# Designed miniproteins, single chains: the designs that were tried, part 46

Each design is a single chain, and the fold is of that chain. pLDDT is the mean over its residues in the fold that is shown.

## One batch from the design tools (miniprotein)

Design m1573
Fold by ESMFold2-Fast:
Structure m1573 (fold): chain A 75 residues (1-75)
Amino acid sequence: SAAKAAMLQKVAEARQDVLAHTSPQMRDAILRESEATMKLILASVKYLADPKYKPELDKAGEEMQRVSEEMRRAL
């Protein structure tokens, strides 16, 4: 719809504004945190469906902790 297209454009403009006022280090940190968060969510869903995916969940949790620590050190 036209309303949906207008909203998506505003979101894209807001994203570009954030990127313009964010350092390369902060952009990299946000991307790594987003990736680690997505991996953790997917691993959690898999584990809920089948306990055999616990090692994947544990690995995703460790990666999230590492990324969070790196982000704190970058501040």
Scores: mean pLDDT 79

Design m1574
Fold by ESMFold2-Fast:
Parts: structure tokens; C-alpha cells; sequence
Structure m1574 (fold): chain A 102 residues (1-102)
């Protein structure tokens, strides 16, 4: 049986993968900055909903708060044209979550 933490981290990784794809599509000229900003904001809302679902689990809330902080940084970076900074930050956070699932 997966723990609540493991389930939340797996869902967060899935959300981060969707954002990574959007940021890469922006870098390759396949998506506008505005559309990618919208996708990052939608991802922040999805992480916030996960955090509310797991609000009684302090460890899960801490991890999801860190993911939300990373997405906020990525949003600001994309707005400034710093697409590679956004990508690096999200990919690093994803790797840290994957390590916690081992």
C-alpha cells in the first residue's frame, strides 16, 4: 500500500511533468509565454488542491508547499524570458521528489 505521502508525491511529479513539457514547448517556439504562464498557474492550483486534501499530514503539506514555491519561481522566470531557469528549477524539484519515493 502506498503511503499518503508517496501518493501525493507521485501526483505532484505528474503535474511537474506537464509543466516541464509546456516550458520546453515555449523554449522551442511551439507555445506562447502567456499560454505557459496559464499552465503554470493551473499547476499551482492543482498542487494547492493536493495540499488541502492532505492538510492533516504535515510532512505531505511541507513537500507540496516546496513544489508550489518552485512553480511560483518558474512562473516569474518564464515572465522574464528566463525559460532555462524555470526548466532547471522544475527538473531539480522533480528529481528531489523522485529520490524521496525510493
Amino acid sequence: MLSPLQQALQEAIKILNDVIKAVRDTRNGKMSVEETEKKILEAIEQIDKLRQQHRDNKETVKELTFVEATLTLAYLAVRQGMVDVALDAIEKTKRELEEKLK
Scores: mean pLDDT 88

Design m1575
Fold by ESMFold2-Fast:
Structure m1575 (fold): chain A 120 residues (1-120)
Amino acid sequence: SKEVKAIEELIKKLEELKKKYTEEMRKAIEEGDKEKAIKIAIEFLKEVDELVAETMKVLSQELRKKVAEVHNEMRLKLEDILDEMRKAKPEEWPELLEKFEKVVDEFLEKLRKILEEEKA
């Protein structure tokens, strides 16, 4: 279906964004540039918001609600991690990047579950 294809494309694009942004964040952290790492994370959130909004244009009301719920959960968790990064010492940043990646992976897993239920 058109909805199945839209969610599949969302997942694929999110996987590409995760790889790109986590690599850029890792480099910023290695350079000791915490402010740059935070800026990259904010840019990631903005691009995810734009992709989700675009996907929602072709989804049913029920699917929009499910996608919005998992998206909002990810945003709240990532905002908490960004607040931790602002307060953190340099030695703590690699652990915060791992938490960031884990939250994004959980979002991807929840989207895959929504996709599997829609394919049934």
Scores: mean pLDDT 88

Design m1576
Fold by ESMFold2-Fast:
Structure m1576 (fold): chain A 74 residues (1-74)
Amino acid sequence: MAEEAIAAMSEEQQATLARMAASATAALKDGHLTPEQAFQLMTRELEELGLSPEQARAVARRIVAEAEARARAA
């Protein structure tokens, strides 16, 4: 689901997603966002990019999980 949604995105939307993921990673690392807050913000932004609510939630879950892993690894 998440991979299919990302593959269907335009190059510009994928670039926006990458910037959002980097911002979420920084905010999680600095303690400015909880994982739950990051998930809600990412879901909203992805819906604004034209993803369905179901696709936005699937992609947001994946990105937040990856962002948490990256924040802990740093």
Scores: mean pLDDT 76

Design m1577
Fold by ESMFold2-Fast:
Structure m1577 (fold): chain A 68 residues (1-68)
Amino acid sequence: SAMQEAAIQRVLDALDEYIETNGDFSNFVPALREALENGADPQAIIEAVEKRYPEFASLVRAVIDILS
């Protein structure tokens, strides 16, 4: 859905910010929580991260597990 796609994009944007700032995760956990609360499929989030930033896939899986 458009809402799920937008929420996943916010997670990817937060990872972009982390890469550009070399360590600022302040927006990452809130974006991931918002995506899950908006009904985004955890596996769809992980697949989007694996496609764009495979190095962060394990981190995103771990945070999803904590937030679940």
Scores: mean pLDDT 79

Design m1578
Fold by ESMFold2-Fast:
Structure m1578 (fold): chain A 57 residues (1-57)
Amino acid sequence: SPAEKVAREIAKDKTPEELERMAENLRRAAQGVTGEEKQDLLAASETLRRIAEEKAK
């Protein structure tokens, strides 16, 4: 998705800890919205968490 693509670009220069904080911030933001916006924020959050896990290997 476009949100996942943007999340991957942002993640390029971030540490795993920074990515986990960003993912949590996006998850919180998703609580205040509905529909496609909520799905995009949750998708971006999950993408950042996965990249953080890969960088922590």
Scores: mean pLDDT 81

Design m1579
Fold by ESMFold2-Fast:
Structure m1579 (fold): chain A 63 residues (1-63)
Amino acid sequence: MEVEVTVPRDALPQLPAGLRAYAKEHGVTVRVESPDLTPEEQAALSVEGPGDKELTLRLRVVE
């Protein structure tokens, strides 16, 4: 499953907590992909969930 989300740059510090909560609630691994983020930032935002399902989150960051 793929979802596209746009967030302002100042919201990025809150995003990891939200993504962890979502991964736990839905039992999915969240993979973050963004042309606006470095590979290290994408990996830092990605969350491994307890289930076998994976969600690809295509993230667009605006300033």
Scores: mean pLDDT 78

Design m1580
Fold by ESMFold2-Fast:
Structure m1580 (fold): chain A 69 residues (1-69)
Amino acid sequence: VDISEEDFLAKARELVGEDGTTGPLAHILSAAERADVDGTFRRLYAKIKAGDLSDPKALLLHNIISKEQ
């Protein structure tokens, strides 16, 4: 998937909500991750770009975004 960080963040915010509580996938975030939603997704984006899909959240987001492209 060749997606920009900003496009990834926009899609992730649709999936979990801007506050990490209102989206259909909000349940994937811990309380600490919801305290910094943007930072959490920037870290997941870095893992995806590095090819590190061992994190279940990175794998899930990569698969969802890949299917929509």
Scores: mean pLDDT 74

Design m1581
Fold by ESMFold2-Fast:
Structure m1581 (fold): chain A 89 residues (1-89)
Amino acid sequence: MLKEFEEAYEKYKDLTLEEILEKAEEALREGKLEEAMELLLAATYRAILEYLKKNPDLPEEERKRIEEEMEERAKRLKEIAENKDVNIS
């Protein structure tokens, strides 16, 4: 959910988007799927914040759609990370 994006963003806020993505790639190579997921959530949230700042007049319905889509993506990333870490499928 949004809180998880926000926590990930705060953890990696000192990094650029490129640095976050590079660290996510490193985490994936090392099999640190939970860390990779957090980094991808941080990158996604940062991109959303920049988009919202550039488009302050976005309809509320469109903002809700973005939030719902990101929550679903976060859930999928967690399921993938948990499945690879605990259960080999």
Scores: mean pLDDT 71

Design m1582
Fold by ESMFold2-Fast:
Structure m1582 (fold): chain A 119 residues (1-119)
Amino acid sequence: TAEEAGEEAERGARRAGPEGARGVAEAAETAADGARSAAERGDHRGASAGAIGAAGAYAQGLATGRRTGSEEAEEGGDAAGEAGREAARAAASGPEGREGAERAAEAAERGAEGAREAA
């Protein structure tokens, strides 16, 4: 279940400390690369999935920032999460799919930067 997966990710971030922050940054980079690659290929279906993945990685970044008290990671994750959610919705709706996915990929890269700085 998505809810169970979210709870497990949050628990992991809270327990892992600095190592968790590095893991979240790596996951965010992977999601960003995936979303960007799909958008570059014009793969509407893949772009939508990638954008959603990028938004999820950012949510983990925000959780890590809150756990460590890093304002940079928290702010970056929050902003990226909002942008990723909006981009994922746009990608899923079709007409703006590619552009939305590209924005999500850029946002995921920014969130990864914040998470790495928090680590």
Scores: mean pLDDT 54

Design m1583
Fold by ESMFold2-Fast:
Formats: C-alpha cells, sequence, structure tokens
Structure m1583 (fold): chain A 58 residues (1-58)
C-alpha cells in the first residue's frame, strides 16, 4: 500500500470507531467526512480531514 492508502485506512478506522457513540448530528458530519476521505487523492487532504475529525469528536 502507498503512504496515502495507509493514512486513508487509519483515518477511516478512527471515524468508523467514533460513529456508534456519536449523536445524530455528529454521525451526519462523520459520514460526510468518510465521503470526503474516499475522494481524497493527496496526503495533505487526508491530514486536513484528520484535523476536521478531531474537531468533531473534541
Amino acid sequence: ATHLAILKALLRRDIEAALPTADAARQARLNELLGQLDRATTVEEVEALGREFRAIVA
């Protein structure tokens, strides 16, 4: 796997782990974030999504 593929897989795992305990509003944001992650083509995009994920679950 490429570095990008590994980072996408790790962030996907973390988002999926957060979904069951999130309220409906956070679940909607996390599902939107998963869609953006699927479309991410650069490490910088994945890092930006990681920061957004951390803000959502903070």
Scores: mean pLDDT 84

Design m1584
Fold by ESMFold2-Fast:
Structure m1584 (fold): chain A 66 residues (1-66)
Amino acid sequence: SGVEKMVKAVQNVMKATGASYSVAYQAVVIYTSGKSKQEVKDFLLSQGFSEEQAQAAVKAIEEGLK
């Protein structure tokens, strides 16, 4: 179901980056709303994450949504 994929994506982001549930959830929401990968990265950079962590989060979301 879509809910299971979203939960998996959020958990993947948390595991890959160390982000809190609320930050990981918001990153997944931005991605699934049809925003660009760059907008997801920009959000995470604004939250104090590195470029490497932001890139890892995008990959984690994509793997979770499969």
Scores: mean pLDDT 86

Design m1585
Fold by ESMFold2-Fast:
Structure m1585 (fold): chain A 85 residues (1-85)
Amino acid sequence: SDKERAEKIIRELEEIKAELRAMIASGASGRDALLRTIGLLLRAIGLYYEFERLNVDEELRKRAEELYKEIIRLSKEHFTTIKPS
């Protein structure tokens, strides 16, 4: 169902957010950190694009939108601190 797929996407977005926060907290830098951050951002974009096509209630839409906005914010923050090695 759209609801089950939406909940799975939200869980995956929460995992991406947690991974980005962990990388920032650890001071991860260099080429590997840059590529991983890019990969996480692209995955989040794809997941949110898929979510936007689902017929779900307003509560789930708000949760996904908030998670996506926070992932974008965290990625932008991390890109300003990463130095490719």
Scores: mean pLDDT 84

Design m1586
Fold by ESMFold2-Fast:
Parts: structure tokens; C-alpha cells; sequence
Structure m1586 (fold): chain A 71 residues (1-71)
């Protein structure tokens, strides 16, 4: 799927290719929704790995939710 391809590019650090693929296939709201989902998944992963505290994860999620409310 497109979401899986975007995740693979992000995990590989290939952000320019990820951006180009997203812009070719998605509108601004769809890009924002997909990026929000990917960021939430990454925060959950880092929290499980002990690389983020629960408080840091909650603060980042609140920031994402506030940003998404403006799209």
C-alpha cells in the first residue's frame, strides 16, 4: 500500500523520496493524516523501547493532535 511504501522510505531515511511520493498521490489533509499516524506509531515504538518517557510521549502526542486540528 501507499502507507507501507511511505513508512519504508521514512525508516530508510529517504525523506525526499517519501515527500515526492506523498505529494504525487495525496492532498494536504491526507498527507497530514498519514504523517500524524506514522509519527504516533514511531512514538509508541520509542516508548516501548524505553527511548522516550511516558511524559515525553504524551507531550509529543498532544503536539501532534494540536497540529492536526489546524489542517
Amino acid sequence: SLAERLRALAEAGRYDEMRALARANLNDREIAELLGELLREKIAELLREGRLSEAEAEALLARIDAAMAKV
Scores: mean pLDDT 76

Design m1587
Fold by ESMFold2-Fast:
Structure m1587 (fold): chain A 92 residues (1-92)
Amino acid sequence: AVELPEELLRALEPVIREVVAALAPEAEAALAAGEDALETTARLHREARERLLAALAELEKRSTPEQREILERLRAEMERAFERGLAKLAEK
């Protein structure tokens, strides 16, 4: 697991909240729709990945070298998590 400094957590919290707030209603609607829900969930998963990775890149530009190394690790970990999520959706 990647431990984030409090400063980076504070910077990431609004971004994560915005992504969740935008995608949560769509995810709920998708879950209610059955097979269509799986396809919609995969699309929303890709959208969340793009938004979070873009936000990490912007934070990286404003970060110290030490914070940049942590953000790079977090980016790699998130990318793997998104890939695993999409693979699980594809299995259904």
Scores: mean pLDDT 66

Design m1588
Fold by ESMFold2-Fast:
Structure m1588 (fold): chain A 65 residues (1-65)
Amino acid sequence: SFKEELEREGLESFKKTVEELIKAGKIDQAKEMIQVRRSLVEFEVTDEKMKEEWLKVIDELEAKL
């Protein structure tokens, strides 16, 4: 569906942006982006499978901080 496709594109863009911030040493900015995104995912993502994919990526990114 278009909703799943848009959420998937958003997930890939978010992952890339946070990884680039971590690589640049902008750890505090990366932490803030992760926390804001986690809250939005928990509140706004209604598809359970996409929510699980988002939270998995967020957890993996937090582990790199």
Scores: mean pLDDT 81

Design m1589
Fold by ESMFold2-Fast:
Structure m1589 (fold): chain A 65 residues (1-65)
Amino acid sequence: SNEEKIRFLLKKAREIVESGGDLDLAKKIIENARKLLQESTLPDDVRAELEAEINEIEKLIEKKK
């Protein structure tokens, strides 16, 4: 459940960045995804994957600013 929610938020944030949309909104979505990840109990490999994806999207946002 939380894994699916995090993956959905990451997909949304990436789509916003790729479309040249609201970068502040994308940043807020990533902050929410990170908070949900901290509150979740997930396998270590899944957690590492999601943390890497969050970091990648954060880098994309910084490049667009």
Scores: mean pLDDT 83

Design m1590
Fold by ESMFold2-Fast:
Structure m1590 (fold): chain A 105 residues (1-105)
Amino acid sequence: NMAERIRELQRRIELLERALDAVRQGAREAANSDDQEEKQRLLQAGYERAAELAREAGDERAAELFRKAAELVFSDPEKAREYRSEGVVLTVQRISELRQQLAAS
């Protein structure tokens, strides 16, 4: 059913865009804090929310990368940033792929 396929593509795109928004919101809130521990906690919350939204969208790879970023925020901030960057790149790529499928429908 074409209509059901279009709705599913739109739903997945919206969830992945919200995942990117969650990462940006966490970064913005962290930038506004002068407490190092609070900065890490705010970044972690953004990554956790992004992982949840990516999983809901059916993108398990992006969800895993954001989950790993959240897990490492306090113990290995550099590695957390690497996983976050990989998750963002993959999510942007998935959104582009889904938008292309939607345009072809």
Scores: mean pLDDT 90

Design m1591
Fold by ESMFold2-Fast:
Structure m1591 (fold): chain A 92 residues (1-92)
Amino acid sequence: MRTFAVTATLPDGSTATGTLTTDLPRLEAGDAARVTAASGNTGDVVVTARSGEVGEGTLTLSAPVAAGDGLLVTEAEGDHLTGRLAAGRAVI
C-alpha cells in the first residue's frame, strides 16, 4: 500500500488535510482519481508530486465535509486506486 498526503479545498475556501492509501504500485504526477464520501459528496484528487513510494495530491470537493468524515477514493479506471481519506474539518 502507498500513502499520499492530500489537501481538500472546501466550497467555503477552507481546507482539510488527510491521508489517502492505495494499492497501486506507483502514482505519477498528473494521475487523478474520483472521490466519494458516504454522504454522496464527490470530488477529484490529482497527484501533484511524487517522492519515492509517497505521492502528494490536491483534493477538491463539491461540498463541505464534517469532522471525521471518510472519503472513499474510487478507482478512476479498473483496479488503479482504492483508498480512504479522512477529512477532519467540522461543519458548524
Scores: mean pLDDT 51

Design m1592
Fold by ESMFold2-Fast:
Structure m1592 (fold): chain A 102 residues (1-102)
Amino acid sequence: DEELKQVEDILKENTDPETAKKIYELYKRTFEELKDDEKARTAAKVLVLWTVYKIQGYDEEAKYYKESYEVLKKELEEEGVDPKKLEILKEFEKELEKIVEE
């Protein structure tokens, strides 16, 4: 899958192998659950970018992607997306926040 490969490549280029694997496995699981919703998948990808930039200490770039995620999440809520998809995104966000806190 091209989207999965894109995220895998971003992670491998921007973080250590152990952190990359941890984020990729979380993202892949999230992606499979959101596969039928392009905007929700985009929100998940944006969360990965936030995580990568935050780990690297690029706080301005991290802030941009976090704000982009919040905009996409609000749009999904306003469009009446399945609440289960919002819960999947919130769980993914929480797991990524734990990695950033390391």
Scores: mean pLDDT 85

Design m1593
Fold by ESMFold2-Fast:
Structure m1593 (fold): chain A 71 residues (1-71)
Amino acid sequence: SYQEFAARVFARALERRGLTEDAQRALELVDQGKIAEALQLLIDALRRGGGSPDAIETLESWKKEVEEQQK
């Protein structure tokens, strides 16, 4: 799915920054169907790891979209 693909892309970015545990937790949440929680974890990890502001804004937008789909 698109959400799984996005999570894996951002997990690779976190791994490159040494945030492997955060990447693993996010993927586990995706597997559990908790996609909005996974995206929030990725946002928090990117902020701590010095991620791009543009990437963070994109993830926040996607989280809102996922939350609408869960209603």
Scores: mean pLDDT 75

Design m1594
Fold by ESMFold2-Fast:
Structure m1594 (fold): chain A 75 residues (1-75)
Amino acid sequence: SMEEIEKMVERYRELLNELVELGKKLKQGKATKDEIARMNEILREIDRIAKEALKDPEAFERFKKLAQEAQKQLE
């Protein structure tokens, strides 16, 4: 359903935002062991959501754009 896609996209965006902030801390040498563990948890959840998105072409394109934007913020 559209509501399920919107919730999935919103969750993916939230996870990417958290990953970007944790990634900045890691780059600065300020990340704790707990924060590194959290990054790994986020990456596993992102992978799960991304695999679900592959079932819907519109969800996949929205996810791709969000991932590209997050990558730019880490460069």
Scores: mean pLDDT 81

Design m1595
Fold by ESMFold2-Fast:
Structure m1595 (fold): chain A 59 residues (1-59)
Amino acid sequence: PLAWPQQQVARLQQLIEQAKAIQSKESDPETHKQIEEQIQALLDSLEPEARARGEAARA
C-alpha cells in the first residue's frame, strides 16, 4: 500500500476540524459523544495501523 494522496489527507483533516468545531458548540452529551466517534473514524482512515490497535483495545 502507498501513502494517501495529499488531497485525501487535506480532506480528512478538514472534516476532523469541522467535526471538532461542531462538537465544541454542542451541549447535548449524546451528540457530543457521537461526534467524537465520527472523529475517531476519520482518524482511523488517516492512520489505520495505529487506530486499529485503539479499536482492538475498545472492543
Scores: mean pLDDT 66

Design m1596
Fold by ESMFold2-Fast:
Structure m1596 (fold): chain A 62 residues (1-62)
Amino acid sequence: MDALFRVSREEIEETVEALDNAETPEKESAAEARILAAKAGGNTELVREAAKDSPRARKLVE
């Protein structure tokens, strides 16, 4: 695993999809934490682009 705040666009898109399809609060919190970690790691633009079509993820990047 690369610890240099680097994540792929595909990984972020998968996490956004997991948030949108979260059926339990636990799954929702896990996906939200992953998105916030990616944003904090400097991947803000990738997170914004992946969240463009997801109202739930978009709220986390505002």
Scores: mean pLDDT 73

Design m1597
Fold by ESMFold2-Fast:
Structure m1597 (fold): chain A 87 residues (1-87)
Amino acid sequence: GSVMSEEAFEELIEASVELIKAAVDLTVAKRNNGPNEEIAKALLEQARALRREAEIYRNNLGDEKSAKSLEEAAKKLEEEAKKLLEE
């Protein structure tokens, strides 16, 4: 790990806040036993937040390994959402 720029750090904090918000929204949807569409929407929101964080790791931090790990996590959530929308 090299020293991050202040700009890269600010973008990472902003992305982390969005990811936390998406995770809270998903937890609320699941806790309320919402319809499959609502839970799927929350899963896709969290997946989008993870993909945004992956983009910051790849483009701003040069961390391809962390970016791929975040993208794999997002793909798993997207696959879960697809199953809920199809069944």
Scores: mean pLDDT 79

Design m1598
Fold by ESMFold2-Fast:
Structure m1598 (fold): chain A 58 residues (1-58)
Amino acid sequence: SLDAQLDALFRAQPGAVAAEVLRIRNLSPEGMSLAELRALLRALPDEEKRALLARHGG
């Protein structure tokens, strides 16, 4: 599934994925937990999820 592939990508490239998610959502990284970052990743539209996989998933 898309979410399983995104979880694998986040585990492999946590900094890059976190930065991209925060940019897409126009949010500051300050005060965010890993669980909150994962929730934001899951909440992205499917188009943005696919774009993240294409750009960073190889």
Scores: mean pLDDT 73

Design m1599
Fold by ESMFold2-Fast:
Structure m1599 (fold): chain A 79 residues (1-79)
Amino acid sequence: SYNDFAQQMVQRAQSIKDIAIQSIKNGNILSAQIELGVIHLIGGVTRLLAQKTQDPALQQAADEIDVIADEVQSMLDSS
């Protein structure tokens, strides 16, 4: 099972979300957009690995990372 790796990918995406929130608070919208791009990259790689392995923990992690990306996009759209 890829449980530990899946958890690490979600934690990385959450850490980048926290950085993106700080960028928005500082008025650095361009940095927040780049950080959102990094979250999408983490999600895409996790999704690709989930498809290749058919591991349900990786599939759930990819879905959770997509939600994290949507949250950052919503904050940007509201700023």
Scores: mean pLDDT 90

Design m1600
Fold by ESMFold2-Fast:
Structure m1600 (fold): chain A 61 residues (1-61)
Amino acid sequence: MEEAIQMAVDLATSMLERRPDISRETVLAQIRTFAEAAGLSEEERERVLAAVDAKVEELYA
């Protein structure tokens, strides 16, 4: 779980660093795709998306 959250947050941060103009929606959509491809459970996907959403809000604030 921790690894999946860390990888997702790292991926989102990397996307924002490389493409500052990328929309929050695009970042979250990519992370959702990552979580689905990784075969995460509903609970795990929810936690990953929540962690990424919080990080994205912090970076866009």
Scores: mean pLDDT 76

Design m1601
Fold by ESMFold2-Fast:
Structure m1601 (fold): chain A 98 residues (1-98)
Amino acid sequence: DEIVKLAQEVVELANRLADASMAGDIEEAKKLSDELEKKVKELAELNRQAGYTDEAERIESLAKQLKAAVEAGDGSEAANLALTLAIQARSVALLHRQ
């Protein structure tokens, strides 16, 4: 339940970040990137505890790449990485059916 809830929060934040990045809202994108990094870290830790280490590593790697793209001001790369992260977080939620 908690993993599915966190995964859904990551999906929502990632979609919002993609929208902000495409709109050129650098301040909002940076804020969402910081919040997303914290939520991904929580989600990854819970997934490791559940035995899904590969999934945890994948979402952490994507979040790190996304933060770098946001800090570099690459809105198109940030949007693409955010959408990829949303897909991976949704896949994680499917592993932990309520």
Scores: mean pLDDT 85

Design m1602
Fold by ESMFold2-Fast:
Structure m1602 (fold): chain A 81 residues (1-81)
Amino acid sequence: MDVSEEEQREDKEALLDKWLKAGLLTEEEREKMLGLSPLEVGAFLEALRIKRGEKVDPELAKKAEEELKAKVGKSAEELIE
C-alpha cells in the first residue's frame, strides 16, 4: 500500500493527541515526541506511564487506543512491541 510520509506523520500526531486526551502525557512531552518515529513515540509513552506509575482513566485510554487502531491498524501497545 502507498503510505506517504504525511500519512505517517498524521498517524503519529493522532496517537500523541489521543494519549494527551487520555492523560497519558503532557503537552511538552507531546511536542518533544512529534520529532520521533511512531514506534519511538509508542515506546516513550509506555516508558513514561511505567516510570510515573500513572493511573489514567482506563476507559479514555482504551477508547483512544481503539480509535487509533481502527484508523491506523495499530494500537499504542503494538507500536511499542
Scores: mean pLDDT 59

Design m1603
Fold by ESMFold2-Fast:
Structure m1603 (fold): chain A 70 residues (1-70)
Amino acid sequence: MEELERDIDVGVKILHLATGLVAARNAGNEKLAELYQKYLDELTKADRAGNWEEVDKVYEKAVKEIKELE
């Protein structure tokens, strides 16, 4: 259950950043799109490495920095 809950949590975080990236690109907000792309890349690298603590840290940093640009 905990492993499945973790996989769902990571998937939701990836979907959030990927959706935000597409939306930023469609809006022509190049700076916001670059920020979403950067954190999506960092989060997916951490996920592939099995480093879920790093996934959480990357996501928290992404949300904070993205909020400051919106």
Scores: mean pLDDT 81

Design m1604
Fold by ESMFold2-Fast:
Structure m1604 (fold): chain A 70 residues (1-70)
Amino acid sequence: SPREELRQRVLELRRELHELVTDPDELANLDLFVDLVLAQIDAGAPLEELEGLVELLEQTLEDVRRRRAA
C-alpha cells in the first residue's frame, strides 16, 4: 500500500541518518522528527501530508550527506 511504502522509506531514511550523523544531539532531534512521522503514518494522516513530511526527511538526509562529503 502507499502508506506501507512511505513507512519503508521513513525507516530507510532513519537507518541512513543513524549511519551518517555522529553528533548525538543532532541525531536525537532527527529521531524525534522520524518518530513523529511514523506516528502520523500509524494515526492514518492523509497521504499528501505524509509525502510532505517524507520530503523534508529526504532533504535533511541530502543536507547531512553534503556536509559530510568534505
Scores: mean pLDDT 85

Design m1605
Fold by ESMFold2-Fast:
Structure m1605 (fold): chain A 82 residues (1-82)
Amino acid sequence: GCAAEAEEAGEELLSVLKKHLGGEALKEAEEALNEAVSAAKKGNQTKAKEAGEKLGEVLKKHLGADAASEASGALSKVLSCA
């Protein structure tokens, strides 16, 4: 499995989120990210995809296109482990 890679990508993405988001938005994104990483580590493709889509919507709502693209790269690494 690639649980360590999912964890590492999750930490990188969290660092990006902390630079661009605050308060409620950061908490919402962090919860979705934790669900995506957990699901990916368990090989649950359906749950990982759902959590990833939820996180993607938070990113679109609160981040500009450039920051969202940067975050999407790290998210793809997390989801590749599901």
Scores: mean pLDDT 77

Design m1606
Fold by ESMFold2-Fast:
Structure m1606 (fold): chain A 91 residues (1-91)
Amino acid sequence: SDLARLQALLAQVEETKREELLAAEREVLANREEGVALGRELIERYEPSLLEVSDEDMLLGLAALHRAGALTDEELRLLFELMREQLEKAK
């Protein structure tokens, strides 16, 4: 399952960058509207800019937004699918 694979990657990144994830989560929780705007910006930037953003930073940002409730399960799934396709192209 692609979702299970991405959840495993998120867990690995969270383990190594827990402080960064918590900081991002606090920022989104303090400003939910900004968090939603960031999520939409990431979707809009996905195709042309994914390679300009590290995979770890993208996963941390998406995880923080989802945990804060700024991204729906459907939006998160779509972003994960787009990220997976870009990771496949980067190999």
Scores: mean pLDDT 56

Design m1607
Fold by ESMFold2-Fast:
Structure m1607 (fold): chain A 94 residues (1-94)
Amino acid sequence: IEEAVEEAVKELRRLAAESTDVRTYAALQQAAQELREALKDYQEGKLSLEDVIETLERTRAWLEATTAGVDPALTARAVAVLERLIAVLREAAE
């Protein structure tokens, strides 16, 4: 799962770099940081894989609520990144 999370972090940071709005940039950078912290907490045994998935679902909802009104196209792309990661982690949990 480490590789999947790191790829999602890279993609969110690329989307942040494409943003022309500081709020969208900051939100995408915060989402990327939350993914890295969730992975670290999982590796340290502080979070279960289910807790990580819940954190990602919460991050997705927060990101959509925060940026959809500012940059709907970039928000949709970022949400898709998080949804793909959630799907990968759900398969890894089985």
Scores: mean pLDDT 83

Design m1608
Fold by ESMFold2-Fast:
Structure m1608 (fold): chain A 65 residues (1-65)
Amino acid sequence: DLAAKEAATVARRTAEHSEVNKEVNKKIEEWLKKNPDMKPEEQFEAEVAINREAAEKVRERRRLE
């Protein structure tokens, strides 16, 4: 059943994205608390790095399960 497999894949990716967003929001909040006086450019770079790291961790964690 191809439709069932596709639905499962979409559900998995949606859950994965939700998990990444939760991790990103938490880490950005923590980073801002520690670095309130950082320049907007540095803040943007940190957010990009946090997003990439969170996505990688979530994917690796789910792959190992």
Scores: mean pLDDT 76

